# Designed miniproteins, single chains, continued (4): the designs that were tried, part 5

Each design is a single chain, and the fold is of that chain. pLDDT is the mean over its residues in the fold that is shown.

## One batch from the design tools (miniprotein)

Design m12153
Fold by ESMFold2-Fast:
Structure m12153 (fold): chain A 100 residues (1-100)
Amino acid sequence: AMENAAKKAVEGYLNAETELDREIYDALLEIVFGVGIANKDYEGAAKALQAAVDILEKNKAPPEVLARYYEGLAQAYRNIGDEETAKEWEKKAEEYRKKA
């Protein structure tokens, strides 16, 4: 369910014609991630964020947007206890923040 919600939120963000609509869909993505964290479904949260990142990367989303979702992935993997994968996403987030 969370993966499909994340995909729809990202699709809405990418097709948004106004800044307000983009902010709304962006907030929905944060809510999907937050629900995963609140339910301690860190693996589900990581899968939802990965699906969102895959769509954003394919559509060449701005570096500042990608950096934010890479940070979310790093946090999700850290909560799972996968520090090695978390560090990889954190490094990618830092690289994309510098490009923004």
Scores: mean pLDDT 72

Design m12154
Fold by ESMFold2-Fast:
Structure m12154 (fold): chain A 66 residues (1-66)
Amino acid sequence: LEEEIRRLEEEIRRLREELERKSHELNDAYQAGDEKKYEEENKRVQELVRELQEKERELARAKEQL
């Protein structure tokens, strides 16, 4: 259970880093006026946000078992 919590915390950290990177790419596409790139990056950001929320819920649930 503690190992699960550590794994989730590590995954959440990595997802936040990836989200930061993708947010910069999204902003770059917006500044460039590249609508297609913006839509692609926005979809990736939405997927990362959803995955992050799922991992945060798993972490909260795992901590409840401690």
Scores: mean pLDDT 81

Design m12155
Fold by ESMFold2-Fast:
Structure m12155 (fold): chain A 59 residues (1-59)
Amino acid sequence: SPMDVTIQQLNLVADYVDRVIAIRQAYKAGQISEEEAKRLIEEVEREFEARNAELRAQA
């Protein structure tokens, strides 16, 4: 239903934010390079956009 899709979209946004925070924390801790952090954020953005498109198609 459209309401179920909305809840899934909200959860997708929350997951996106948490993953970006985790990557930035790893970078700040010196565990990954700036280039690695950029690549990981780009992957998270790609996965977010793909899943968001799937959810929009179901609405």
Scores: mean pLDDT 85

Design m12156
Fold by ESMFold2-Fast:
Structure m12156 (fold): chain A 60 residues (1-60)
Amino acid sequence: AEAEIARLQHQIAQLDEAIARGREQVARETDPEVVERLRAQIAAGEARRAALEAQIAALR
């Protein structure tokens, strides 16, 4: 359980970095099509993060 939780926490940390990078790009991007794609990727990352959090909760 502990090793599995640590692995899931590592994946969440990687997603948090990717989400932060995506938000940074959205702030600098001027192409509305690129902004829309980035926003979709951020939303997908946030949904996956929530799923990983739920998996950790189920293991505790």
Scores: mean pLDDT 85

Design m12157
Fold by ESMFold2-Fast:
Structure m12157 (fold): chain A 80 residues (1-80)
Amino acid sequence: SMMEEEAFKEIRKLEDESQEKIEELREAGDYEGAIKTLEELVKRVEEILEKYKLSEELKEYILSMIKDSVKRLKEAIKKE
């Protein structure tokens, strides 16, 4: 649907912007800033999912995928 396409575009843009910022922070040795950026990403994705009238199942699926990716990356950052 159009709403799903718009939601996916907004989430992808947010992920790309967050990834760039996280890479810059990691290169600078700002691991706390990188972790905070990941936490902000989760919150902003939740806001996007609330904004678009997607099915509850799709919202839960997307959010679970984002949270899993964030958890994995946080663990990688903490080992540095």
Scores: mean pLDDT 84

Design m12158
Fold by ESMFold2-Fast:
Structure m12158 (fold): chain A 81 residues (1-81)
Amino acid sequence: MKDETVMETEIAVSMALMLASILRLIAERSEDPEKAEQLRKLAEEAREAADRALANLGSEEAVRELKEAIKRVVEEAKKIE
């Protein structure tokens, strides 16, 4: 395993889990049920992506897929606001 790839995976996982937590918090504070549901689905996607990357520590492909998932979740969350 490349040490840099493992570290990149850990950082990306931490970012994805923080993103999921923040999106859940915004959803719980939202007065719009549809907006809340969309944010919860995005939070779940971020968590699932993090879980997959953790299962494949040191994989450059897993890091790439996780980074792409984070970008997608952020872009979709911006459309909700």
Scores: mean pLDDT 82

Design m12159
Fold by ESMFold2-Fast:
Structure m12159 (fold): chain A 94 residues (1-94)
Amino acid sequence: SKKQQLAILASSAGLLAIAAVVEIELGAPREVLEELARAVEELGRKLAELAPEYKEEILEATRRLVEAILAGDVEAVREAALELLKTVDEAIEK
């Protein structure tokens, strides 16, 4: 159950990162990027609560992803999203 919740939330964060890349490449207004960043931040908080042993790593990866989205940096979004997913995958394995 907890592992399934972590997988679902991590998948949602990954999908939001894909949406952010698409929106950035299409030249979406800042308000759209801010909405996506807020959704990522909320998912990151829930992930950190579910995996307190990885709290610092999850919150740091979430912060980097939020910053990358707000900066409109596609490469940084991809890198930060991958780091967040790797961190959650480690939490699921334990």
Scores: mean pLDDT 87

Design m12160
Fold by ESMFold2-Fast:
Structure m12160 (fold): chain A 118 residues (1-118)
Amino acid sequence: SLVEEIYAAVDNLPKLSDEEKEKLTEEFRALAARYSELSGVRLTVTVGPETAEGRFIAAAAEALGLYAAHQAGLTAEQLRRASTPAAADAMGAVGDFFVHVREALPDLDEEFDFALSE
């Protein structure tokens, strides 16, 4: 599944070259853009300080979260109408992903924040 592929990419992050990290980051950004277009929903993940690893993780989280939002049937219209279960499911998936990131990459010094919008 796409979720398993994203988690596997994170687990393999310490083994990736800079070129491989950049290529996968671009692929995750393309996936996030596709699912954002399908739902009309945006997910913004910020990282501080900005590193290649941080950008990779942020892009992976955006792809995962927007995929989860799409699978839950979240639309821009639903997001406008107060808290929805689909929005909670998408944010929960992103939260679970960051728990895994901290366990898999304990030496990662980046802080992350994320938000859903139209």
Scores: mean pLDDT 80

Design m12162
Fold by ESMFold2-Fast:
Structure m12162 (fold): chain A 82 residues (1-82)
Amino acid sequence: SEAEKLAKKGEEAYKKGDYKEAGELYKKAAELAMEAGEPDSKVAEYYRKAAEAYKKAGDEEKAKEYEKAAKSYEARAKDKAS
């Protein structure tokens, strides 16, 4: 999917230490996964990776924002999978 392609680019940016770029790419992957109707677990995974990337970049506000988004989708995924 397009979300998976962006997530792979985010992974590469993260490995290179381009944490801000990685955060933006993972955020876009989460948004595309939502638009495509992908599982809440996938949306949560991408938001979690975005939060981790922004934390590494020193952007604590965005890190907290995407951590909250990840937790919300993690809760939704758990309720649907259980």
Scores: mean pLDDT 84

Design m12163
Fold by ESMFold2-Fast:
Structure m12163 (fold): chain A 75 residues (1-75)
Amino acid sequence: MEKEKRLERYRQEGKRLAENGDGATLQKIEDELLKNKEWDEFGALVSGMAEALLPRAVDAAIERNKKLVEEERKK
């Protein structure tokens, strides 16, 4: 199905761009999809971004908690 292939492309593109930290290109694609009211495509893009960012968000939370624990221990 043509739409299914299109949604898969947006999911992969969202993941790739999020992995690369290319927020500017992601924003441009999001704006274009929203302007064209392509809600399914927007959802696929966001799903791909989440697949890339969930591991980074966990790592960032661990890093933040380590800093807070070190700060607290120094008191």
Scores: mean pLDDT 74

Design m12164
Fold by ESMFold2-Fast:
Structure m12164 (fold): chain A 85 residues (1-85)
Amino acid sequence: HMQTIFANIQIQSNGQISYGNAIIRGYNLDNLQAGDQGIIISIDYDAQSRIARGILRINGQDYDIIIRNLSIQPQIGDSIQILSI
């Protein structure tokens, strides 16, 4: 079954650190916890709404991610850490 979690995240992009609110969707989300790290493998950013949509790879699994309230533009290859769920 498809699951959804709401998470606070930290992103590292081009030497900058930013914080945001994420909606993560996929299978086996019960395995995700605070401290888990992933990499952005696909991302589309809308600068007007400041919303990013893409795919996050954590522990070898791909999840859909929507990120809001970022102060920086996320890019493919950026590192994301889950701070809280």
Scores: mean pLDDT 84

Design m12165
Fold by ESMFold2-Fast:
Structure m12165 (fold): chain A 73 residues (1-73)
Amino acid sequence: VSEEEFDAEVALGIALISLAIAVTDLRKAGKPEEAQALRDKYLPRIEKAAKEGNVEEALSIARQVLADADKIL
């Protein structure tokens, strides 16, 4: 794979892992509705970034997910 393709795959992985961590933490904190809302908000955005190969958007989503989860926790 090209370096740009590899970077996009890594960035998407970071976004997906960040969402998975945030959702898991919220569920463990007894906030399953907030966990589901976070998933519903960010998963479509991650899917769009994946289709576009947008590294910057994927990393931005990862940061936003973690920030939103931290505010809820």
Scores: mean pLDDT 81

Design m12166
Fold by ESMFold2-Fast:
Structure m12166 (fold): chain A 93 residues (1-93)
Amino acid sequence: EKIKEIEEEIKKLEEEKKKIEEEIKKIEEEIKELEKEIEELKKQPETLSNVLRIIGLELRIIGLELDIELLKKKIKEIEEKIEKLKEELEKLK
């Protein structure tokens, strides 16, 4: 039945969304750990080595923030697909 097929597709998309949300959470936790490393390095003497390490960590945080932005865009696309499928489901009920 077409209704069951749409319901299964919605369920699959909701599971994909949940997986991406869990991935975002892990990246946010990694960013927090990197921010703590930067704060500890800022307490050390301002040597060229420490400055370069801080810059490296800040660049890694920027990369991770961009990854979160891309994942949030994927969630939005999934949400739009779910909404369209729910509209189709309402027309069949």
Scores: mean pLDDT 87

Design m12167
Fold by ESMFold2-Fast:
Structure m12167 (fold): chain A 68 residues (1-68)
Amino acid sequence: TLAELGEEAQRHLDAVRAGRDVDSHAAAALRNATRLAGLVKDSDAALKANRGLIDGAVAVGRQRLAAA
């Protein structure tokens, strides 16, 4: 469900911020944010609720790609 994907994405972002297995969690957060964005593209309420998670995961993914 959307709620489960949002929770999973948040857990991965929290792990990245804590410095735990950063590469694995950053990749997982980006994948989950991409899937979530696809599922909510036609729902303004769901998109707004998950905007912070999506934007955060994209920012982390971009930083990792730039560092590679």
Scores: mean pLDDT 63

Design m12168
Fold by ESMFold2-Fast:
Structure m12168 (fold): chain A 84 residues (1-84)
Amino acid sequence: SPEMDALIASLERYLRHLFETKPLDEAKEDLLRIIRTVLRHLGFSDEDIEEVLAEVEKAFEQAGDNWDEFIARVREILRRALEK
């Protein structure tokens, strides 16, 4: 939906800001906390939230220190989750 696409875009902008202003390890921890909070606010179950967070953690491992690749992977994960 347009509303969900706008939410994903806002999260992407915020994540870019975090990676520009914080060390990668701290930015990744902040990202996991933000995703958990947003998904809970949207009414996702704890089980669905943990599934999304596990995919995000895998994206950390796959992207290494490439924050642009990491942000792109997270955007795709969130888009797929919001389609459910």
Scores: mean pLDDT 76

Design m12169
Fold by ESMFold2-Fast:
Structure m12169 (fold): chain A 53 residues (1-53)
Amino acid sequence: MEEELVKELNSPDPAEQVRAYNRLKQLPPEERKRILEKAKNLTDDAKRQLMAE
């Protein structure tokens, strides 16, 4: 699951990104932070937006 979420977040396909965002929002904040740390291709701004709820 975690590696699949990182892969979807790094996808150029907007539909895959939206699915990853929706899954990420359902996870506890600590788990979201861990997954975002593995998604090295995301900008710091994008990571902050996802963590903000």
Scores: mean pLDDT 70

Design m12170
Fold by ESMFold2-Fast:
Order: C-alpha cells, then sequence, then structure tokens
Structure m12170 (fold): chain A 129 residues (1-129)
C-alpha cells in the first residue's frame, strides 16, 4: 500500500544516507561551500547541514537525527559529483531517485516527520541494546 511503500522508501533513504556519511568520514570529504547565488533558505539549510556534519565528525553518525543524516548525505552527494567520487555520487543519485518516488507518491512533510521520528526512536533503541 502507499503508506507501506513510503515507509520502505524513507528507511532505504536513511540507510543510504548513513552509508554516505560513513564513506565521507573515512575519505575526509567536506560539505560544499555556499554559492553567492544561493537563496536565504538554501544558505540556512547548508549551514544546518554543516553543523550536523561537524557533530558527525566528532561524535559519529549516530549523533545525528535521521533527518539530519539525510540532509548531510545530500550535500555530500553534491560534493561527490563535483570531485568525481564515484561511490559517494552513486549514493547521492540513488537517494535522489528514492526522494523523487516519495514526492510522486504524495508524501507530505508531516508524514515524513512522523516516519523520521519513528526511525530515530528505533535507532536509539538499537544503540541501547
Amino acid sequence: DRRGRIRELVRRIVELAREAIELALEEGVEIPEAKPTDTPAQLKALEEARKAWERAKEQGVDSLSSGEQVAVAGELGVRGRIEGNEKLAELGEEMNRLLKELLDLGADAEELQALFAEIDAEQRRAQAR
């Protein structure tokens, strides 16, 4: 069903995001710099992703919420394409493909926030066990 497919897509996107972050940490990749043409909203999103990336470098991927993991991985995917990091670019492209499928299914911000919260609770339980 639609809800089940959306849940599966969100879980797969988070899995790919975690893989991209771990790869970038291993290879010393940095998030792209802001462009002069970026909108205020794009600049804010990039600043928040950079703060989350700094926390991930110091405390590991598990220091990030699942939503922060996706945001950071998105920026790392852009860097991978610019610098020719094939694996990082491929992870970013797969995440973008799945994100497009979520949009095509009509997933809204509230539904996505609820699923990210569910994944965050599951990740915290896994870390405690």
Scores: mean pLDDT 78

Design m12171
Fold by ESMFold2-Fast:
Structure m12171 (fold): chain A 55 residues (1-55)
Amino acid sequence: VEEARFFKAVGLALEKLREGYSDEEAIDYVMKELGISREEAQKAVEAARAALDAE
């Protein structure tokens, strides 16, 4: 697993969630944009959601 790609995915997911995207829409967007698996995109969105909930 490439850590740099995962951190980029988390950052992208965070931006989309802040724009009002749902978790599912953010997963689909990150998968399409970065060409990563659904499992990896889901983990990135979960990490982004946890960061938002901590703010």
Scores: mean pLDDT 79

Design m12172
Fold by ESMFold2-Fast:
Structure m12172 (fold): chain A 79 residues (1-79)
Amino acid sequence: AAAALANGKAAYAAENYEAAIANYKKAADMGNADAYLGLGAALYLLGKYDEAIAAYQKAADMGNPAAKTALKIVQADIG
């Protein structure tokens, strides 16, 4: 879990969004709300907006305040 989240963050910083998505999915499968936030951000940068919204919604439902803010901004920006 911790290794997958760290690997996801490193891939995201390197602008390797596909690798970031793969690692964030592993951490998200273990119930990590921060991983869903990272997954949403990586998906958004790849133009996968529906999947990004779903990931942000999941993180927001888990109580992540940054995800709640990101979800509102993304929904307003896309719509």
Scores: mean pLDDT 79

Design m12173
Fold by ESMFold2-Fast:
Structure m12173 (fold): chain A 58 residues (1-58)
Amino acid sequence: MERERRIRELEEERERVREEAARRIAENPEKAAQLQVSEDFTLLAIDVEIALIEEGRI
């Protein structure tokens, strides 16, 4: 239960990160490139954490 809940929370966070990034890019098109790089890095970090939880390592 705890493991499934942690993965679910991270999947929800991933969705929020995508929504927030899209919103920020729309509001600040001058910073779009910087915001896209930041989004990609944050999503990669979440994906790694999900993988580690799925492996039972954390």
Scores: mean pLDDT 80

Design m12174
Fold by ESMFold2-Fast:
Structure m12174 (fold): chain A 89 residues (1-89)
Amino acid sequence: KEERLERLSKETGIPVEALRPVLSKADDEVIELVEKAIKEYNLTGEDLKEIGRYIALYRNKQGKSLSAPITKEDIEYAIKKVLEKRKKE
């Protein structure tokens, strides 16, 4: 929901434009998971773009449509990949 994305943007400093592509098709449970990760790991707008990219990659590998709802599994995979990249840099 747009209202929830605006609230998260205000709380984290991440632009709504960076949140929307990742979260616009997510349900409230998935949005809550991403909110928790942003706050715990201090994720940036660039990290959110990478999360979107990893979601697309994971869904393609599973043979799922990119238009299908984003699942908790998709988000968990993407967050793990972003954190792995940050740790190695």
Scores: mean pLDDT 74

Design m12175
Fold by ESMFold2-Fast:
Structure m12175 (fold): chain A 56 residues (1-56)
Amino acid sequence: MLARAVADQPHETPAVLALRVGDVVEVLREFPDGTWLVEKDGRRGLVDAAALELLP
């Protein structure tokens, strides 16, 4: 499942994947706290679901 970043995501911890507006990522897992595990360019990390928009 693909998603696009609609907000910048800062890199504050090693578990968080830094994103810029317009970055496309693959959503691997959704967590009930509103955090998603995503992958971009072979790197995986956590992002806030509110910073992402699912692509059709």
Scores: mean pLDDT 78

Design m12176
Fold by ESMFold2-Fast:
Structure m12176 (fold): chain A 67 residues (1-67)
Amino acid sequence: KKAAEEEARKLLAEGRVGEAIELLKKAGFSDEEIAELLVEVLGLPREVALAAARKDTDAGVRIYLSR
């Protein structure tokens, strides 16, 4: 799990949010665990991070980051 978390953190730093979420899901992370990483790395509100994790989509993150 730690190796997948480190790779996902790098993907998030590069703006590759969808790939990071997919990687974490394949590694067995829960939607809540994925949301926690999105909050920590990108500074998203927890509700936005949870929505992105549950839908396996970065649409909400893209809208938020374009502010």
Scores: mean pLDDT 72

Design m12177
Fold by ESMFold2-Fast:
Structure m12177 (fold): chain A 71 residues (1-71)
Amino acid sequence: SLIEEVAEEARRAAEAAAAGRLEEAERYNEKALELLKKIKETEGEAAAKEALAAALAVVRARAAEIEAALA
């Protein structure tokens, strides 16, 4: 689904950023934003908000893994 695609692009962006590949991370974030816009236009604002929430959950989970590794 498009919601799953947004979460996947967000995960790739977070991984690229963690590896120091900031330009690659920016490209994945851009793809995620394009998908969110498409969801809003085709499925409505509520679906786009759900997709964004799912993507943020993936990013937060990755941040928690990094924090745990530093402790």
Scores: mean pLDDT 79

Design m12178
Fold by ESMFold2-Fast:
Structure m12178 (fold): chain A 60 residues (1-60)
Amino acid sequence: MDKIDKIVKFLLENKGKSFSTKEIAEATGLSQSTVSKILKKLEKKGAVKRNKDGSYSLVE
C-alpha cells in the first residue's frame, strides 16, 4: 500500500479524532518526517486540517 494511502486509510478509520504526527507514524509504521510531509500535502488539498495543538484531523 502507498504511504499516502496508509495515512488516509488510518484517518478515515478514525473520523472525528485528532492525531499528532508521532501518533500517525506509530499507527502506520512510517517515519515522522514522511508523515509530516504527507500531512502538509493533504492539508494543502483541504483533506486534513492542523489544529492549534499541532495535531491533525480529517476535514469532513
Scores: mean pLDDT 81

Design m12179
Fold by ESMFold2-Fast:
Structure m12179 (fold): chain A 56 residues (1-56)
Amino acid sequence: SAEEEIRRLEAEGLRAYARGDYAAASRHFREAAELAKQVGDDETAAGYERAAAQLE
């Protein structure tokens, strides 16, 4: 499901962040944000977009 995919992308983003790979973390968070928008969860999408922006 989209919800499961969003959770997986968030987990991948957090793992990338933990190892210092900020470019990969930003990409995963942006993908999670896009999926959240597709399912109408604009608040969750905004959260991931903010997280990605902070890593650039």
Scores: mean pLDDT 86

Design m12180
Fold by ESMFold2-Fast:
Structure m12180 (fold): chain A 86 residues (1-86)
Amino acid sequence: EEIEEKIREVRRKLLAHQIALDILQSLLNTLDELERKIKEGKATPAEVSLAEELRRERPQIQADIVSLQKEIDTLEKELKKLEAER
């Protein structure tokens, strides 16, 4: 009973962290696309401004991705321990 609830909670947290990771990766992909448009001379002033903002935030986004990956690894280890207690 208690173990099954803990397993559900860990799986829920894993899903939330995976969604957050996908969002951050999407921001880096958006930056790559914007930088390509800038290089091709097709970017609007708003897109250039967004690319500059994302470029400034890139080190923090990359750090957050590393942090989320570490948290996912920890949660996966917790899940394996709980599954072994079944």
Scores: mean pLDDT 86

Design m12181
Fold by ESMFold2-Fast:
Structure m12181 (fold): chain A 105 residues (1-105)
Amino acid sequence: SFDELVAELRQLIENSTLSEADKQAVSGLLDFLTALYERNKDNPEVQAWVTEMLLELINGIRNKESIETLLDRLRELAEKMPDPEAKAEMLFLLDRLRALHEARR
């Protein structure tokens, strides 16, 4: 279920080797995706896309991918977002997270 995927991802983030800043960034992204899923109950294409995004996050963190690699894959998936408004919000969030990560180097 969606709730089980959210719970799994939260546990993976907490137990990951990501920096505290990157954990906060990914947790913020998860909160955004959860809110997007909940407000789109009448739009199954958006809910399916959000589920695919969560699975990509779960797989990336489980495989210990770098935050940079993960953000690149998520950006490619975000470009396929069926809702134009949610797509714009997601791309803005991902670009902001990347900029914050690069500024911490």
Scores: mean pLDDT 82

Design m12182
Fold by ESMFold2-Fast:
Structure m12182 (fold): chain A 66 residues (1-66)
Amino acid sequence: MEEAIEKLLEYVEKKAEELKEQGRVKEAEEALAIAREKVEELVREEGITLEDVEKALERLEEAKKK
């Protein structure tokens, strides 16, 4: 489960960076927002810790900031 979050974050971070480099900043922000909503939903999943969610949210915020 934690590994699945990690893979999702890596995918979204890479996609957002590619979109920003193409000048598609709005689409990059939307992709990060969708990922954030998915990570927040995972707080309700058995076996996901609050620490895992907090780390994921921090990574998404860093990806949003240059």
Scores: mean pLDDT 74

Design m12183
Fold by ESMFold2-Fast:
Structure m12183 (fold): chain A 61 residues (1-61)
Amino acid sequence: SLKKKEEEIKKLKEEGERAYRAMQIFNDLRRQGKFDELKRIDAEAGNDPDAREEKLLALSE
């Protein structure tokens, strides 16, 4: 049951805020030609989309 509550909270918050913000950051970097930043994020995330999202959000700090 703890995992079920965590999944519900994660879906609501990530879809409403974090996923949208991460996508905007990713698209912004790509359109600005900051491919070095994208390469760094990809290497650090190990091709994990959740880890990539976290790395993108960290750039907005």
Scores: mean pLDDT 74

Design m12184
Fold by ESMFold2-Fast:
Structure m12184 (fold): chain A 92 residues (1-92)
Amino acid sequence: SDALRAQLQALVDQLRSKGYKVTVRIDGNEVRIVVESDNVTSLIAAALEAIGLGLDGVEVEVEIKGNVLEVVIRAPTEDAALQAAIRVLQSL
């Protein structure tokens, strides 16, 4: 929904203001998140949230390489994928 896209964008803008380098790409029911930060503890927290979403029936791929976290979310609907992405970003 437009409301969920707006909420996601507001979170991205807030995280960027805190010094995170955040990129989000939305392609239907797939959301790709890339976060770069020297705060590795935050990246681990977001990765654990994403893994938890995978246990709850959302398809999730998670990679941490150095100070970069990549999360790919695939859900049954765009709104489900957007809600999952919001939860991952809120865990930073």
Scores: mean pLDDT 86

Design m12185
Fold by ESMFold2-Fast:
Formats: structure tokens, C-alpha cells, sequence
Structure m12185 (fold): chain A 71 residues (1-71)
């Protein structure tokens, strides 16, 4: 179905070495990650995003995108 993926945030800021959890409903797999600045782990509807190095990454969950900035 269309519009069945929703993220609780559209942007996320992390410190290098910091992890934050986001909730994405309707996603059945890990997102496509645009760069190696972040690491993503899945636990059900929750995704743990870890800042690996300073930079930016976009997490793509089908039609939904989340921009991550690592400071």
C-alpha cells in the first residue's frame, strides 16, 4: 500500500560515537545509507543510528528519507 511507511523524525543530529533511536513504522528492512558516516541497526520498528565519523548521511526507507548530521 502507498503511504504505509512513517518515520517519527525527518532530521537527526548525532555526536561522533553517539547513538540515537528512531521509530519507523511499515519498514521491513534496513534503510539505504548514503555514506559511511553512520551505522544503522534494526530492532522491530526501532532503528539505532550511530555516528561513526563527522559528516552527513541520508537514510532511505522506501519513499521516506531521514537526514543525519554527525558533528
Amino acid sequence: AMLDIKADVSELTLAEGESKEITVTGATSLPRVSSDAVKVERDGNKFKVTGVKKGEATLTFGPVKVKVTVE
Scores: mean pLDDT 80

Design m12186
Fold by ESMFold2-Fast:
Structure m12186 (fold): chain A 105 residues (1-105)
Amino acid sequence: LTDQQKEDIIRAFSTMAGTIARKAARRAGASEELAEEVSRVSGEITELQSRLEMDENPDPKVVELVKQAREHLDQALDALAAGDLEAARRHVEEAARLVEEARKL
């Protein structure tokens, strides 16, 4: 695969993950703003996971941060399903922070 083909695949997976997460958040009663944030964070986590999967020697620190970000995103989606918008927002914000930390490495 060329680098361009790898980037196209990553973009496709990221876009799909974001779309699914946005629809799930909206069905759970999230505001447009919260649904957009959930979509963005889900896409960014999927992008990072896809890049790590294609890396023959991934940085263990990035792997751990992305794993923690995914766990917080899952908790946010569970909170949305339970109607706990406050817990959902906190978990999405923590997932976003972990993604930003991973991108700095």
Scores: mean pLDDT 86

Design m12187
Fold by ESMFold2-Fast:
Structure m12187 (fold): chain A 72 residues (1-72)
Amino acid sequence: SLEEKKSELIKKFGELLQQAVRAIKNGDKEKAKEYISQLEKIKEELRKLGVPDDFLESYDRIIQKLKEELEK
């Protein structure tokens, strides 16, 4: 169902977020960039499934913070 697909993508976003944070803390910039790219792809898939813009803006803020942490 559409709800199941949204829930799966939201769960996957959370898992990739944890992996991105870990990669940043370990100084693995290449893996962090890969995970951030995957997070952006999940966000776009959620947009296609009709997830509201305000929810997606919260995801954009998370991705932006990860990019900022990567540049430190």
Scores: mean pLDDT 87

Design m12188
Fold by ESMFold2-Fast:
Structure m12188 (fold): chain A 60 residues (1-60)
Amino acid sequence: MKTIIIEAPNILAAIGTALRIIGDYPEAEVKIEGNTLTITLPDDPEAIKDLEELREEYAK
């Protein structure tokens, strides 16, 4: 299992991102804490890469 933490710019972006992730990766467990998303998923390289790219986009 892999855990990825994404810091969204605001709570609406966090909610929208969580819904997208659940839709695209139904095996992912998403926890929202303010603007922060904690995502736990199986060892899926494509999902991990997608979520890491999203994390980097928000961190710019």
Scores: mean pLDDT 80

